Designed miniproteins, single chains, continued (3). Designs and how they scored, part 22

Each design is a single chain, and the fold is of that chain. pLDDT is the mean over its residues in the fold that is shown.

## One batch from the design tools (miniprotein)

Design m8730
Fold by ESMFold2-Fast:
Structure m8730 (fold): chain A 80 residues (1-80)
Amino acid sequence: MENIEKALEKIRELAEKSDPETRAVLDALIDVVRTLAREGYSAEEIKRAVDFAIDHLLPRLTPEQAAVLEEVRKIFEEAA
């Protein structure tokens, strides 16, 4: 849980530096992660859900937005 909260803090900082569209995506992802954590999902299960969501979003994003989501994936890999 602690590691997930630390990852969410890093993603929040990333969102603050992002354009409004990317920030909205990151804010939605943070909300999903917090909901899964509240429902009792493990850090590994949350990481898999995040990876799945990112994989499905990547083909629809600009290269710049995709790079930000790949940073999010890396943050969760370091947290798990």
Scores: mean pLDDT 78

Design m8731
Fold by ESMFold2-Fast:
Structure m8731 (fold): chain A 78 residues (1-78)
Amino acid sequence: SHMEEERRIEAAALYLMYEQAKESGNEDLLKKIEEYARKKLGVTLEEMKAAFDSLPYSEETRERLEKAVEKIKKEIEK
């Protein structure tokens, strides 16, 4: 369903944010991302990576992913 796909996009977006925070050495952001994954999505790091790897490479997927990243950033940076 669209709801299941949206959750997959959110998990994938969170994985992208996790990798970027890891590369930048932002430990505080990594902790917030891990907490969001656990408390809001109920997903593990392995499930986040699987979601990211499962996404088709398309413009529609990219736009959905970018919007999900912006939504999550607003929620975790408060």
Scores: mean pLDDT 81

Design m8732
Fold by ESMFold2-Fast:
Structure m8732 (fold): chain A 99 residues (1-99)
Amino acid sequence: SAAVEAARAAVDEFIATMEAAQAAYERSGPAVAEEQLATVRATAQKLGDLYVEAGGTQAMGEAATETLSALFAEDPARGLQFGRDLGRVTLAAVESKAA
């Protein structure tokens, strides 16, 4: 369905954003740049919105976004793993609603 395709594209964009931020961190220094962290937070919020639209609660979406932002700032590799898990959960929820 169009909703599943849109969610898949959004998840792919979100993962690519986090991978780019992690790559920049590995090249440039001991901390993720504030601009990169802001972009990761913004794309995580969009993913949270998709999760809520698919039947998740706003509280769970907000908690996941906050957890991701904190993990990514502390350890980008762990944050990326958590983000991939969020992407899978969001896509599964959208697919379930579309079925």
Scores: mean pLDDT 80

Design m8733
Fold by ESMFold2-Fast:
Structure m8733 (fold): chain A 68 residues (1-68)
Amino acid sequence: KKKYLVIGTFPDEESAKKGEEALKAAGIPSHLDAEKKKVTSFVPTKEEAEKAAKLLEENGAEVKIIEI
């Protein structure tokens, strides 16, 4: 079964932190790279990937979903 990598790139570090908080509130595991203004999440389902992407976009991210 393939997994999904969700990458959100934010305009600033504060927005990236808000994106990470939104994913945590939704129960989605994430990694914040504050210096690169990126939040990444590895999720097992497309539904979780789409939910993560939507939450990151709501916080100002440009989002990519990669099936791996």
Scores: mean pLDDT 82

Design m8734
Fold by ESMFold2-Fast:
Structure m8734 (fold): chain A 81 residues (1-81)
Amino acid sequence: MIVEMSDKELELAEKQFERIKKEHPEVYKEAEKYREELLKMGMSESHAMAVTMAFATVALAEGFEAARQFFDKLVEMYKKE
């Protein structure tokens, strides 16, 4: 599956992430930490943003523990390819 974001999709994701920062600062703080870790691992900005938004979505819907498990599994899959 191509997980490449268009410039417009990336703009919308950034805008949604800014809203999360204002409305759910605890989710934003943890998601931003994970985004930085993904970028340090060599993940592209668009991929890192997609994973970050997926994390925030899971955290808001299912809670932090489910979001952390989702993130850990995704990072493992990325490293294994």
Scores: mean pLDDT 75

Design m8735
Fold by ESMFold2-Fast:
Structure m8735 (fold): chain A 84 residues (1-84)
Amino acid sequence: DARARFEAAVARLRAEVPLAAAVLEAEEDPARREAMARGLAAQLLGLVRLGRALGLEEAGLAAARALAGLLPPEARELVLAALA
């Protein structure tokens, strides 16, 4: 069902985002760091779009904002600006 699909996506990102954030924090190449930050932001914005498509827009926005709090500032700012 729609909710189960959404909850699975949230659970996956909740597991993956902290690991990806740690890799981004350790990245010294500015071009790779920028690409990784944009990729993380795109994944969270994808969760918002999935929530909207499934009729769970408020849950999608709440989950994306909570996960954005786990991101380094550069990636967090990209997500929060897009959600304003």
Scores: mean pLDDT 83

Design m8736
Fold by ESMFold2-Fast:
Structure m8736 (fold): chain A 73 residues (1-73)
Amino acid sequence: KSLEEQAELLEKGIETFEKAGDKRMAGYAKAELGKVYLELGKLEEARKYAEQARDLGMEKEAEEVLKMVEEAE
């Protein structure tokens, strides 16, 4: 699948998980979306979603993305 298709599916998944109150899955999907935006070169978007994932308890996954964003700047 293209990176754009992956981002779309992750955004839809995040919405579904948030409506269901599943903070863990929403956080995981946000960390994955951060990685997709990093691959697309959208560092601001990648940081935004990684920070949101961290707030939802996906600290390790979020820190990995944030480190990659910092190294790319």
Scores: mean pLDDT 82

Design m8737
Fold by ESMFold2-Fast:
Structure m8737 (fold): chain A 75 residues (1-75)
Amino acid sequence: LRGVILSILDQYNKDNGKNYSFTDEALDALADYLEPKYRGDPGLIKEAVLKLIKYAEENGRTTITRDDVEKVLGV
């Protein structure tokens, strides 16, 4: 799951000329959130990643933290 999350983030960064990243704790929290909900739907992972990127962008940050995951996704 982590590899898929990072692949989506990397594609977004490349397409938009950005350099967003996850802390290890944020990546863990996002993977834990998605694993029980993921039933072969890649759209679910993409939507979660895009929501986190948007939140970081709105706050003028390029690093997504565990606190961001908890606030945005309600975990």
Scores: mean pLDDT 79

Design m8738
Fold by ESMFold2-Fast:
Structure m8738 (fold): chain A 99 residues (1-99)
Amino acid sequence: GRIDELVSRIEELLKELERELSKENPDFERMLKLVDEIIGLLEELKELGASNELILEYLNKVQSLIMQALSKVEDKEVLLQLIGQLLRVIGLQLDIELE
């Protein structure tokens, strides 16, 4: 169903993000686009009534990858954008936990 299709797409994007992070010189513009798409799909997954456990699992994975990206970033603008995405992830985690 639609939930299974979204999960498959999220897993594909997480794999692409991990591959970008494994590079000596990651493309931070590409990583920011991947993070934005993953969070958007997780928001859609929540709206469709997917389990809180499933959504939290993927939010925790993307949070870990953002934290890894933050350890490698030297550009202040990219740093600020990654922090913004991290706060968005934390906001979604808190929203789910407080429901």
Scores: mean pLDDT 88

Design m8739
Fold by ESMFold2-Fast:
Structure m8739 (fold): chain A 88 residues (1-88)
Amino acid sequence: SSATQLLQQSTELSIRGGELVRERLLEKAKESTPEEAEVLRESAERVDEAIRKARESLKNPSTSLDGSMEAGVATVHGASTITSVEQK
């Protein structure tokens, strides 16, 4: 249905947002202290897991909304981690 298609597109956008945040987390980890790098890598792994679940939800329409929300939450958490590290 058109509603399902719009939800799918929304989920795909959330996945892309998560991918960008994951890339930034990994890039900052390369330039951070060992302790900060560990936190950034852990956050990147959480974002990656949420992206994988969101991609899986696209195959199962009944969970598409949950997948989109999970990817969104993980993206925000990842961005927050970047901000925390930037604050020293």
Scores: mean pLDDT 74

Design m8740
Fold by ESMFold2-Fast:
Structure m8740 (fold): chain A 67 residues (1-67)
Amino acid sequence: SRAEELVAAAREYGEWLGRQLEARTGHRPTVTVTQLGDDEVEVVVETPEVRVVVRARDGQIVDGTIE
């Protein structure tokens, strides 16, 4: 389904971003994917030093916030 494709794409992006953060911080990130609707998910990639929140819609990452 489209929702499953969106969740898979969001998880893949979160894992990629997690690898970038691990390379920069030296800490293993925590990746959390939350489905907000049928075509919308939120990915949180977090280390003790940095928290990144990205939103995916319709199979694409559409927004991101860095704490």
Scores: mean pLDDT 77

Design m8741
Fold by ESMFold2-Fast:
Structure m8741 (fold): chain A 107 residues (1-107)
Amino acid sequence: SLSEEERLELVIEGLEIDIDVLEKLYELLKEKDPEVAEKIKKAIELFKEARRAVEEGDVEKAIELLEKIKELLEEIYEELKEKDPETAEVEKLLIKRVEEQIELLKE
């Protein structure tokens, strides 16, 4: 089994990847779909807050923020699934990653 320190490090690394992916999606969508882009921007800020909470050892706050992020990503997925299925699939993968990060933090 991974130590608590190793699990927190994996979550931080995962959140950094998630932020990078969302920043790229924001750049792609900001002119094409400004409403969805604003929701992605909000998700990026929440992910940055969650990363800070993990870095500070505030696991309960990190879990609460990740649950809020998951809800926002699910909303983005629902808006994109018909009009941009390829981008929606990326959102679906991010939702799964967030679920896995929550489980790592709860262990």
Scores: mean pLDDT 89

Design m8742
Fold by ESMFold2-Fast:
Structure m8742 (fold): chain A 81 residues (1-81)
Amino acid sequence: RIEELASLIVNIALDSLVATNYDLDAAVAATRAALEARGIRLPDADVRELVTLLLNANRQSSVELLEEAIELARRLAERAL
């Protein structure tokens, strides 16, 4: 439930980053659109924070930033349920 939704949110954000060649603004817009298409409504600021954490985790090869992004996704999943 929460874990499945959190994983979906993270995977959508990661797919959006890959699809936009790691352009933050384009990835945030793509992530929001993909979530809205699935009926998931999250605040724009929270989506931007999540995508930014995932982008920085990729750039820095940081497990700690990836863990922070996953934890944020869990909090967002709780609010969306």
Scores: mean pLDDT 84

Design m8743
Fold by ESMFold2-Fast:
Structure m8743 (fold): chain A 58 residues (1-58)
Amino acid sequence: SPLREEIRRLIFEEADLTMEYLNLKLSGELTPEKEREYQERMAEINARLDALLQQLRA
């Protein structure tokens, strides 16, 4: 299903971004700018995931 494929891609992207964020936080390299970029990108992914999951559950 094209919907399931897109959902899987977004979930993997979210996981990759979260891992990068955690690595930066643990190494002490997390800047306020990088944190904001992470939050903005996560919000975009979550909004798209919510829309696709609504379609899948309908």
Scores: mean pLDDT 86

Design m8744
Fold by ESMFold2-Fast:
Structure m8744 (fold): chain A 81 residues (1-81)
Amino acid sequence: MLDPHLSEEEKKVAEEIREEIRRLVEENKDKSLHELTKIMAKELEEKYPEYIRIAAQVLTAEVLRLIGDEIDKEIEEKKKK
């Protein structure tokens, strides 16, 4: 979750960054989480250089969510086999 002290402009940028991350995840479904994270980090650094701190916070939250999804998949596969 983002810092509640963010300005309205920073909150808007955070939502735009979340949309970019969602798009990059959809475009790179065949990539590993490690590769996907590198791609997202590079794109966000290039597109939002003035908002690197916000980009890092949003990216960290989304990566943790993706890690959770991968753990859930691994648990389900272990139950299947």
Scores: mean pLDDT 75

Design m8745
Fold by ESMFold2-Fast:
Structure m8745 (fold): chain A 100 residues (1-100)
Amino acid sequence: SMKLEQEREDAIRTIMEIAGLSREEAERLLRRALEVLEPLVKELEELAKKHKPEEVNKILREVGEKVRPEILARIDAGDLEGAVELVAEGLEEAIEELKK
């Protein structure tokens, strides 16, 4: 469905912004992390509908800048599972910021 395609695109874009990954890297990570990240992405998507796009993008960028170096270090070390955990923590931080 169009909604599922949009949710997938939003998840990929969010992972790219938080982790600083390429689209191909984000898609690979998403496939492995779907069960962990999908509920968080859905909550972020619903909260984002109540905010200005510029506000959401600013929060995602600020969280991404904070967590990106450690996510990249874990990816370089082959710790994709640990990288997913940090992406989840970043998404949770963005969600909490949007709830303020």
Scores: mean pLDDT 81

Design m8746
Fold by ESMFold2-Fast:
Structure m8746 (fold): chain A 65 residues (1-65)
Amino acid sequence: MELELSMLVMAVSVEKIAGKAIDVEVISPRKVRVYIKPSEEGREAAERIKRMGERLGIEVEVVEV
């Protein structure tokens, strides 16, 4: 659970460094909120993060800012 959360947060950090995501907020050990800009690249990054969350058993909420 802790390891899965760390892996997801690291994946968001990679997308953030690439300018595709803005930030990530940990709501609970099984739920995160990911902030993206309303762009094609941002939405593609959000889809990748959401799919990773599904594989890791973590709920991903996506918010366009």
Scores: mean pLDDT 81

Design m8747
Fold by ESMFold2-Fast:
Structure m8747 (fold): chain A 89 residues (1-89)
Amino acid sequence: NDDDIDEKLRKLLLQKGVPEELIDRALELLKELRDKYQEALKNGDLEKAKELGKVIGEGMFLILEATTADREKAIELIKKAIELAEKYK
């Protein structure tokens, strides 16, 4: 499930040397967006769900890229994921 995936990503990013505060913030924001996405789907708001799904996908891609990057690049990518998610908060 998503919580298990978030724990896995958190562990990988910590091993990479990304600050815990940045990891937790990025994962929290994406979890909020996923909750909004599920709500939009339940309400039949397909356009809202589509918009949120795109943002979630882009944020998750940045986090996945960070797991294979060097430490400095990983930190940059996690910060970009936070900035992206903050726009839709």
Scores: mean pLDDT 86

Design m8748
Fold by ESMFold2-Fast:
Structure m8748 (fold): chain A 81 residues (1-81)
Amino acid sequence: MSNEEKLKELKERLEEVLEELKKENPDLSQAQIEALEIVRKWILDEAEKALKEGKEVDIEKLTEAARKLLRDMAEGLKARE
């Protein structure tokens, strides 16, 4: 798989994770959703940087880590005022 194909796959998987979280947490505010979007973008930017540096990116492992992180963040954001 090319670096561009890996980034596209990761982007699509992370978008699915965020949509799933939105469906499971319909009470998330727009600001909280934007915070999750910022973290998603950061993960993609770091993956792109790693691929440009010739590092291997495990899409499945990153997707699992991102799903856990974003889920934990969504729960934390809902607990904060």
Scores: mean pLDDT 79

Design m8749
Fold by ESMFold2-Fast:
Structure m8749 (fold): chain A 59 residues (1-59)
Amino acid sequence: SLIAELFKTLPESTWPQLAVELMSSFGDDLEAARAFLESLGLPEAVIEHALANYVPRVV
């Protein structure tokens, strides 16, 4: 997918922030967000960082 290709082209130092941004699209369903990030092949450390730094939806 386009998102998986994006992660390949960017330094690993940017992956945690991108993962956090992607989680925002899942609202309060952090389980679905985690499963999606895992499906992209991201390291567990990146996924854990995204979960710890998830910001609730704001308008």
Scores: mean pLDDT 70

Design m8750
Fold by ESMFold2-Fast:
Structure m8750 (fold): chain A 99 residues (1-99)
Amino acid sequence: KTREWFEKTLLQALKEIIENYDDELKVELILGAFDLSLAVFEVMAGDKETAEIGRKFIEAVKNKDVDLLKEVQKELEKRGFSPEVIEAVKKLIDLFEKK
């Protein structure tokens, strides 16, 4: 399923951002790669709503916007994303709030 590819891609981006949290350049490169993946996903799957969640995630991380990241978490939960993805988002929220 295209959704399984999206979940895998999002989880990988989340893990890499968490590992490189204090490296702004690495985070920016990871977000750029994820944005390209979203463009491919939107064209191949036709799922604009899921692609928009991914774009909200990029904006939340880029701006360190905890409230927007919490909104992304709720949207992912509502859509039944895996517990592993939800836990990774929560971990990233905790990292942004700790500062």
Scores: mean pLDDT 81

Design m8751
Fold by ESMFold2-Fast:
Structure m8751 (fold): chain A 68 residues (1-68)
Amino acid sequence: SLEEENERLREEIVELMRENGAPEENIKKFEEVADWLRENESLESTKVVLEYYKKELEEKLREQRAAA
């Protein structure tokens, strides 16, 4: 379901943030944004926003790993 897909995206974003060395405070802020989206936006709109965050973090992680 779209709810399950959005929860999966949220988990993947948190993992990507940790892999990028994000402090727990920033992860908490993301979780607060994700909670706000769940309460205030459609499932479709939430998916678009979460997919954007995931793509941005994947790009950063690829750059960090290529530089290592």
Scores: mean pLDDT 81

Design m8752
Fold by ESMFold2-Fast:
Structure m8752 (fold): chain A 83 residues (1-83)
Amino acid sequence: MMSFEEAVKKAEELIREADELATRAIELGAVRKGLEAGVTAGVAAISLGLGKKFKDTEMAYRAIELGEEGLRLAREALAEAEA
């Protein structure tokens, strides 16, 4: 199973990518879906912050889950913007 340190690193990378793609989608005109993706990445970042502060592995896994969802939403937003 993933260590706390591995979970934190994975969550950070997912959140960063989701935020970057969400911002790009908004700039290309997919504002609604891009904002939804950005908000999801923001909630993931809060969960990660709590996980780091309290060394809570469950919060780090929650950050991964939310980061993956944010990335999925950001990719959907980009696909619509490019259509």
Scores: mean pLDDT 86

Design m8753
Fold by ESMFold2-Fast:
Structure m8753 (fold): chain A 89 residues (1-89)
Amino acid sequence: SREEQERIGELNQEIADILRKAGLDTTKVMNELMKMVREGAKKDVPPEKIREEVTEFALKQGLSEEDAKRVGELGAEIYEILKGKKFLP
């Protein structure tokens, strides 16, 4: 639905704001996160594993434990929306 696309946009913006606040290359880091999410979708990976992998990646980028956990939660929510929506462009 359009509502799901709007929600994905909100989640992406929150991740971008966290990365920007941390002084990271938002575009580069976001592209890597979205690549992880897309590859997980192809392999039908459980959302919990995506949350874990995204959190670990964020920690390695230098985010705090709190910010990394939040980015992992946001990435997992994007992943769940994508898995439930077969008609995404």
Scores: mean pLDDT 81

Design m8754
Fold by ESMFold2-Fast:
Structure m8754 (fold): chain A 76 residues (1-76)
Amino acid sequence: MEKLYEDLLKYYKNDEKAVKRIELQREMARLFREHNISVEELLKKGIELAKKYGDEEFVKTLENQLRLIKELKEKG
């Protein structure tokens, strides 16, 4: 996974928006893997990072996923 992110960053180095998205996804993957963060907490942190990076499309995607996870948790 890490090698894939490094290769993508090299490939898209001149595309600032793509680089920001890739770096954000790499940070989320690292948080999940190394800090034993829950999926719900990972999505919350991802939303904050996406907002900070100005990735409104990704914010909406993560908010929808977080809502579904919360609904599933409340149901059972």
Scores: mean pLDDT 72

Design m8755
Fold by ESMFold2-Fast:
Structure m8755 (fold): chain A 100 residues (1-100)
Amino acid sequence: MDKEKAKEIQERAKRIVDEVVKHLKDKGEASGVRAAFYGARDLAIKDVEKGREFVKELEKDGPYGVGALAGLAAGLAEVDVEEGEEWLERAERKAEEFIS
């Protein structure tokens, strides 16, 4: 069911960000991860292509990349559940690499 799946993606994306933030010692870095999440989400809602471009630029920046990937997944979840899930899976893998 697309509606329930979209909600699950959004909730999982927020949990990824919260988990990464818990592993950060610096409050500025934690704020940066959350800013990357909301920035990517808001861009994806307004313009999906700009959202994807923003994520590609940040994907290499460690925890900020995780925030951006999760944000794009959350933003896409309501309009393209399948693509939202793919970006969420990428966010989960990158988060695992960061916290491992």
Scores: mean pLDDT 82

Design m8756
Fold by ESMFold2-Fast:
Structure m8756 (fold): chain A 85 residues (1-85)
Amino acid sequence: SFDQIVQTIRQAGDAIRQGDDDRATQLFRQAESGIRQHGSTFSRSQLQQILDIVVDSARVARDQGMGSSLREANRVIGIIRRILS
């Protein structure tokens, strides 16, 4: 569901702030899977909400040098942007 994906992405952001690159990577992979399966059913505003959270998390990951979670966050961003196109 939308709420589960938002929760997963927020948990990924928490993992980044705790310095846990591996956990953040796994959580973004879970979110990617959910968005690939259900993203087309979300409203434009729901997709934008997810995008805003992931973009902020990607910025923090980049600033902290967390390459793995940054790569997965950027994949999530790319998928959402394609759905919004």
Scores: mean pLDDT 89

Design m8757
Fold by ESMFold2-Fast:
Structure m8757 (fold): chain A 96 residues (1-96)
Amino acid sequence: MLEEAAKEALAALQELYATGDPKAQAVAELIAKAVQAAVEGDAEKAEEYLERAVRKAQEVWPSLSPEAQEAIRRALEAARRAVELTLGRELPAPEL
């Protein structure tokens, strides 16, 4: 479960980096850290980075292209699943 969720999150992150948007890349870095912490079993760090990624995404959201917005939405959803598996509980959907 966690391995598959992390793999899906990494694939979504690759699409996000491919947008070439520097603001989207800042969000991608925080998502990557959340997924890495989840894979390492550090539930506290995984949740912390995911929360920071959501806040950064909210801050930059109106300045992003529609392609970058969709890529961030997909990457956050995949990362949320990986973090939930590490925490053993459900997290709220990101408000974007």
Scores: mean pLDDT 82

Design m8758
Fold by ESMFold2-Fast:
Structure m8758 (fold): chain A 105 residues (1-105)
Amino acid sequence: MMEELRARIEELAAEILEELAAPEVDEERVRELLREMAALADELVELLRREGRLAEALAEAEREARELAERALTLDPASEEHKRLLARALAAAAIAERIRAAEAA
């Protein structure tokens, strides 16, 4: 279940990056994708909370977002690996943000 949620969040992150790279950015579509990604991240956060893993998951997500983004900067921007790493970094950043929001509530 958590792996399925993470995979869907990564798919949405990839779609967001593709929309942002378009010659004309569809801002409404980007907002819709961001809302869907946040909703899935909130579901993942609830599962992590129930397992008592929020603090661990936050540290892991923040580290993953930073490391994957830094790695992506060393790659050819046109490569599939660059796109994959950026999508994973964005997904990790979204998860970290939703964990922080849940802890602040």
Scores: mean pLDDT 84

Design m8759
Fold by ESMFold2-Fast:
Structure m8759 (fold): chain A 85 residues (1-85)
Amino acid sequence: MSKIRKAATLFAASGILFSAGDMEGAVELIEEATKLAVEAAESQKDYKEASYWYKLASKVFKKAGLMDKAEEYEEKSKKYEELAK
C-alpha cells in the first residue's frame, strides 16, 4: 500500500476517534498520517503536496483546540508552499 493511501486511512481513523472522545489517540493518528504523507511528497520533490498535508493537519488541530500545533503546522505549510514556487 502506498504511503499516501496509508496516510489517508489514518486521517479517516482519527475522525472516528474524535467522535468517540479519544482526542489523544486522534491527534497521534493525525501526526503519523502527516509524517507519512510529507515523507512521500518530499521523496518526489512535491513540495506543493507536502504543503497541502501540513495545512490539512493544521485545520484538524484547530478543531481539536491544539492551537500551538495548528500554528506550527501552518508555518510548515507556508515554508513548503514557498519552496513549490
Scores: mean pLDDT 80

Design m8760
Fold by ESMFold2-Fast:
Formats: structure tokens, sequence, C-alpha cells
Structure m8760 (fold): chain A 69 residues (1-69)
């Protein structure tokens, strides 16, 4: 759910996985790594991710974060 807590380690793993699966580019992964550093929940990570990536890409990142939680 959007209220699910996330850790910096989970965010890093999710972004690496999204990059390896071709969901995001290396440039997007770098920007997201900086932007999502302070995110505390899946919902906060999604909101911040939408500043850099499409809704489709953000939903895939959310799916990966939920799998890691």
Amino acid sequence: SMDTPVTPEQIEKALVRALLEGVISAEQATKLGKLLKDAKTVGEAREKALEVVSEEQAEKIVEILEELS
C-alpha cells in the first residue's frame, strides 16, 4: 500500500532492479536515487518519482518496492 514504509536500501535495490529490467534509464536512476533519498513510504517515493519518470514507470517502481517490503 502507499503507506508501506521504505528504507534507503530498499529504494536502492528497487532502482537497480528497475534499471536492469529496462523500466528506467541510467540517467533517470541517478536522478531518482538523489530525489527518493528522503522518501519514508511507497506513496512518498511514487510522488517524488513522478517528477522524473512517467506514471507507468512510477507504478513499476511501486510494484518492486512492495515486493521488497
Scores: mean pLDDT 86

Design m8761
Fold by ESMFold2-Fast:
Structure m8761 (fold): chain A 80 residues (1-80)
Amino acid sequence: MEVKFFLSDGSVITVEVEPGMSLGDLLEKIAADPRLSEEQRELLKILAETYKDKKLNEASIESLNGTKLEDLVELAKELK
């Protein structure tokens, strides 16, 4: 499934995500984008380690589509 995340400058990161992938795996894929600042990459890598066992289903992947990167960071903290 293709998921789009919006950066603060209005640019878009597109990531391929499948059900059963962890939220940590998704965050690592986003952190690999060279458009991110070093601070954003370090934060996302820390969150990816925190959420490495948090599996995504099809509904959660669809709900993440079109999310702002800053909102994704907040969402990652709130997901149970």
Scores: mean pLDDT 76

Design m8762
Fold by ESMFold2-Fast:
Structure m8762 (fold): chain A 113 residues (1-113)
Amino acid sequence: SLRDRIVEIVREFLQKLGLPKELIDEAVRALRENATPEELSRLFEKIRKEIKDPDKARLVEMVLELAHRILRGESVEDIKKIAEENLKQLPEKYRELFKEVVDRLIKAVEEAR
């Protein structure tokens, strides 16, 4: 399913960033179980607390927000627009990594059509 593909892309991304297994499991569960905006907000608070690099925490939040929006049925055009604005706010060292994960997410949506 599209959900399973999006969840797998996000899991691999978070593993590549070196996030703790417990935090990865919580993020994956939030996406798999279609977390409410309130539940996602609590996860973001935990991410900010547990990840000491604030730019890395922001990168993780941006990716989770995009994945959640995709799973809620937002258009590829809207997802691309949000990603472009997010890219402007990220430091250079995380821009390429963000582009790579966004491209994988968009490809998964397009292949599910």
Scores: mean pLDDT 87

Design m8763
Fold by ESMFold2-Fast:
Structure m8763 (fold): chain A 82 residues (1-82)
Amino acid sequence: SPPPVSIVSLKNGAEYLEKVKEEALKNREELKGGILVIADEGSTDKTVEVAKELGKELPELEVLIYENTSLEEARKEALERL
């Protein structure tokens, strides 16, 4: 079975990603082998910084970050890398 892949597109979503990180830390065992693709649509807040922290603090989860991109573009790049 292919790994479970989740993809999210964000612009100025730092607060949202902080909440995702807090919830994920409570359920770390369920994240094993998962892949999270983050398409950043040119955020001016700490979205990319928080996304990088998420990947660092949750080693069970593979976090792929694509900056200054669209959801469709990030999806295509992630599928070519996996």
Scores: mean pLDDT 81

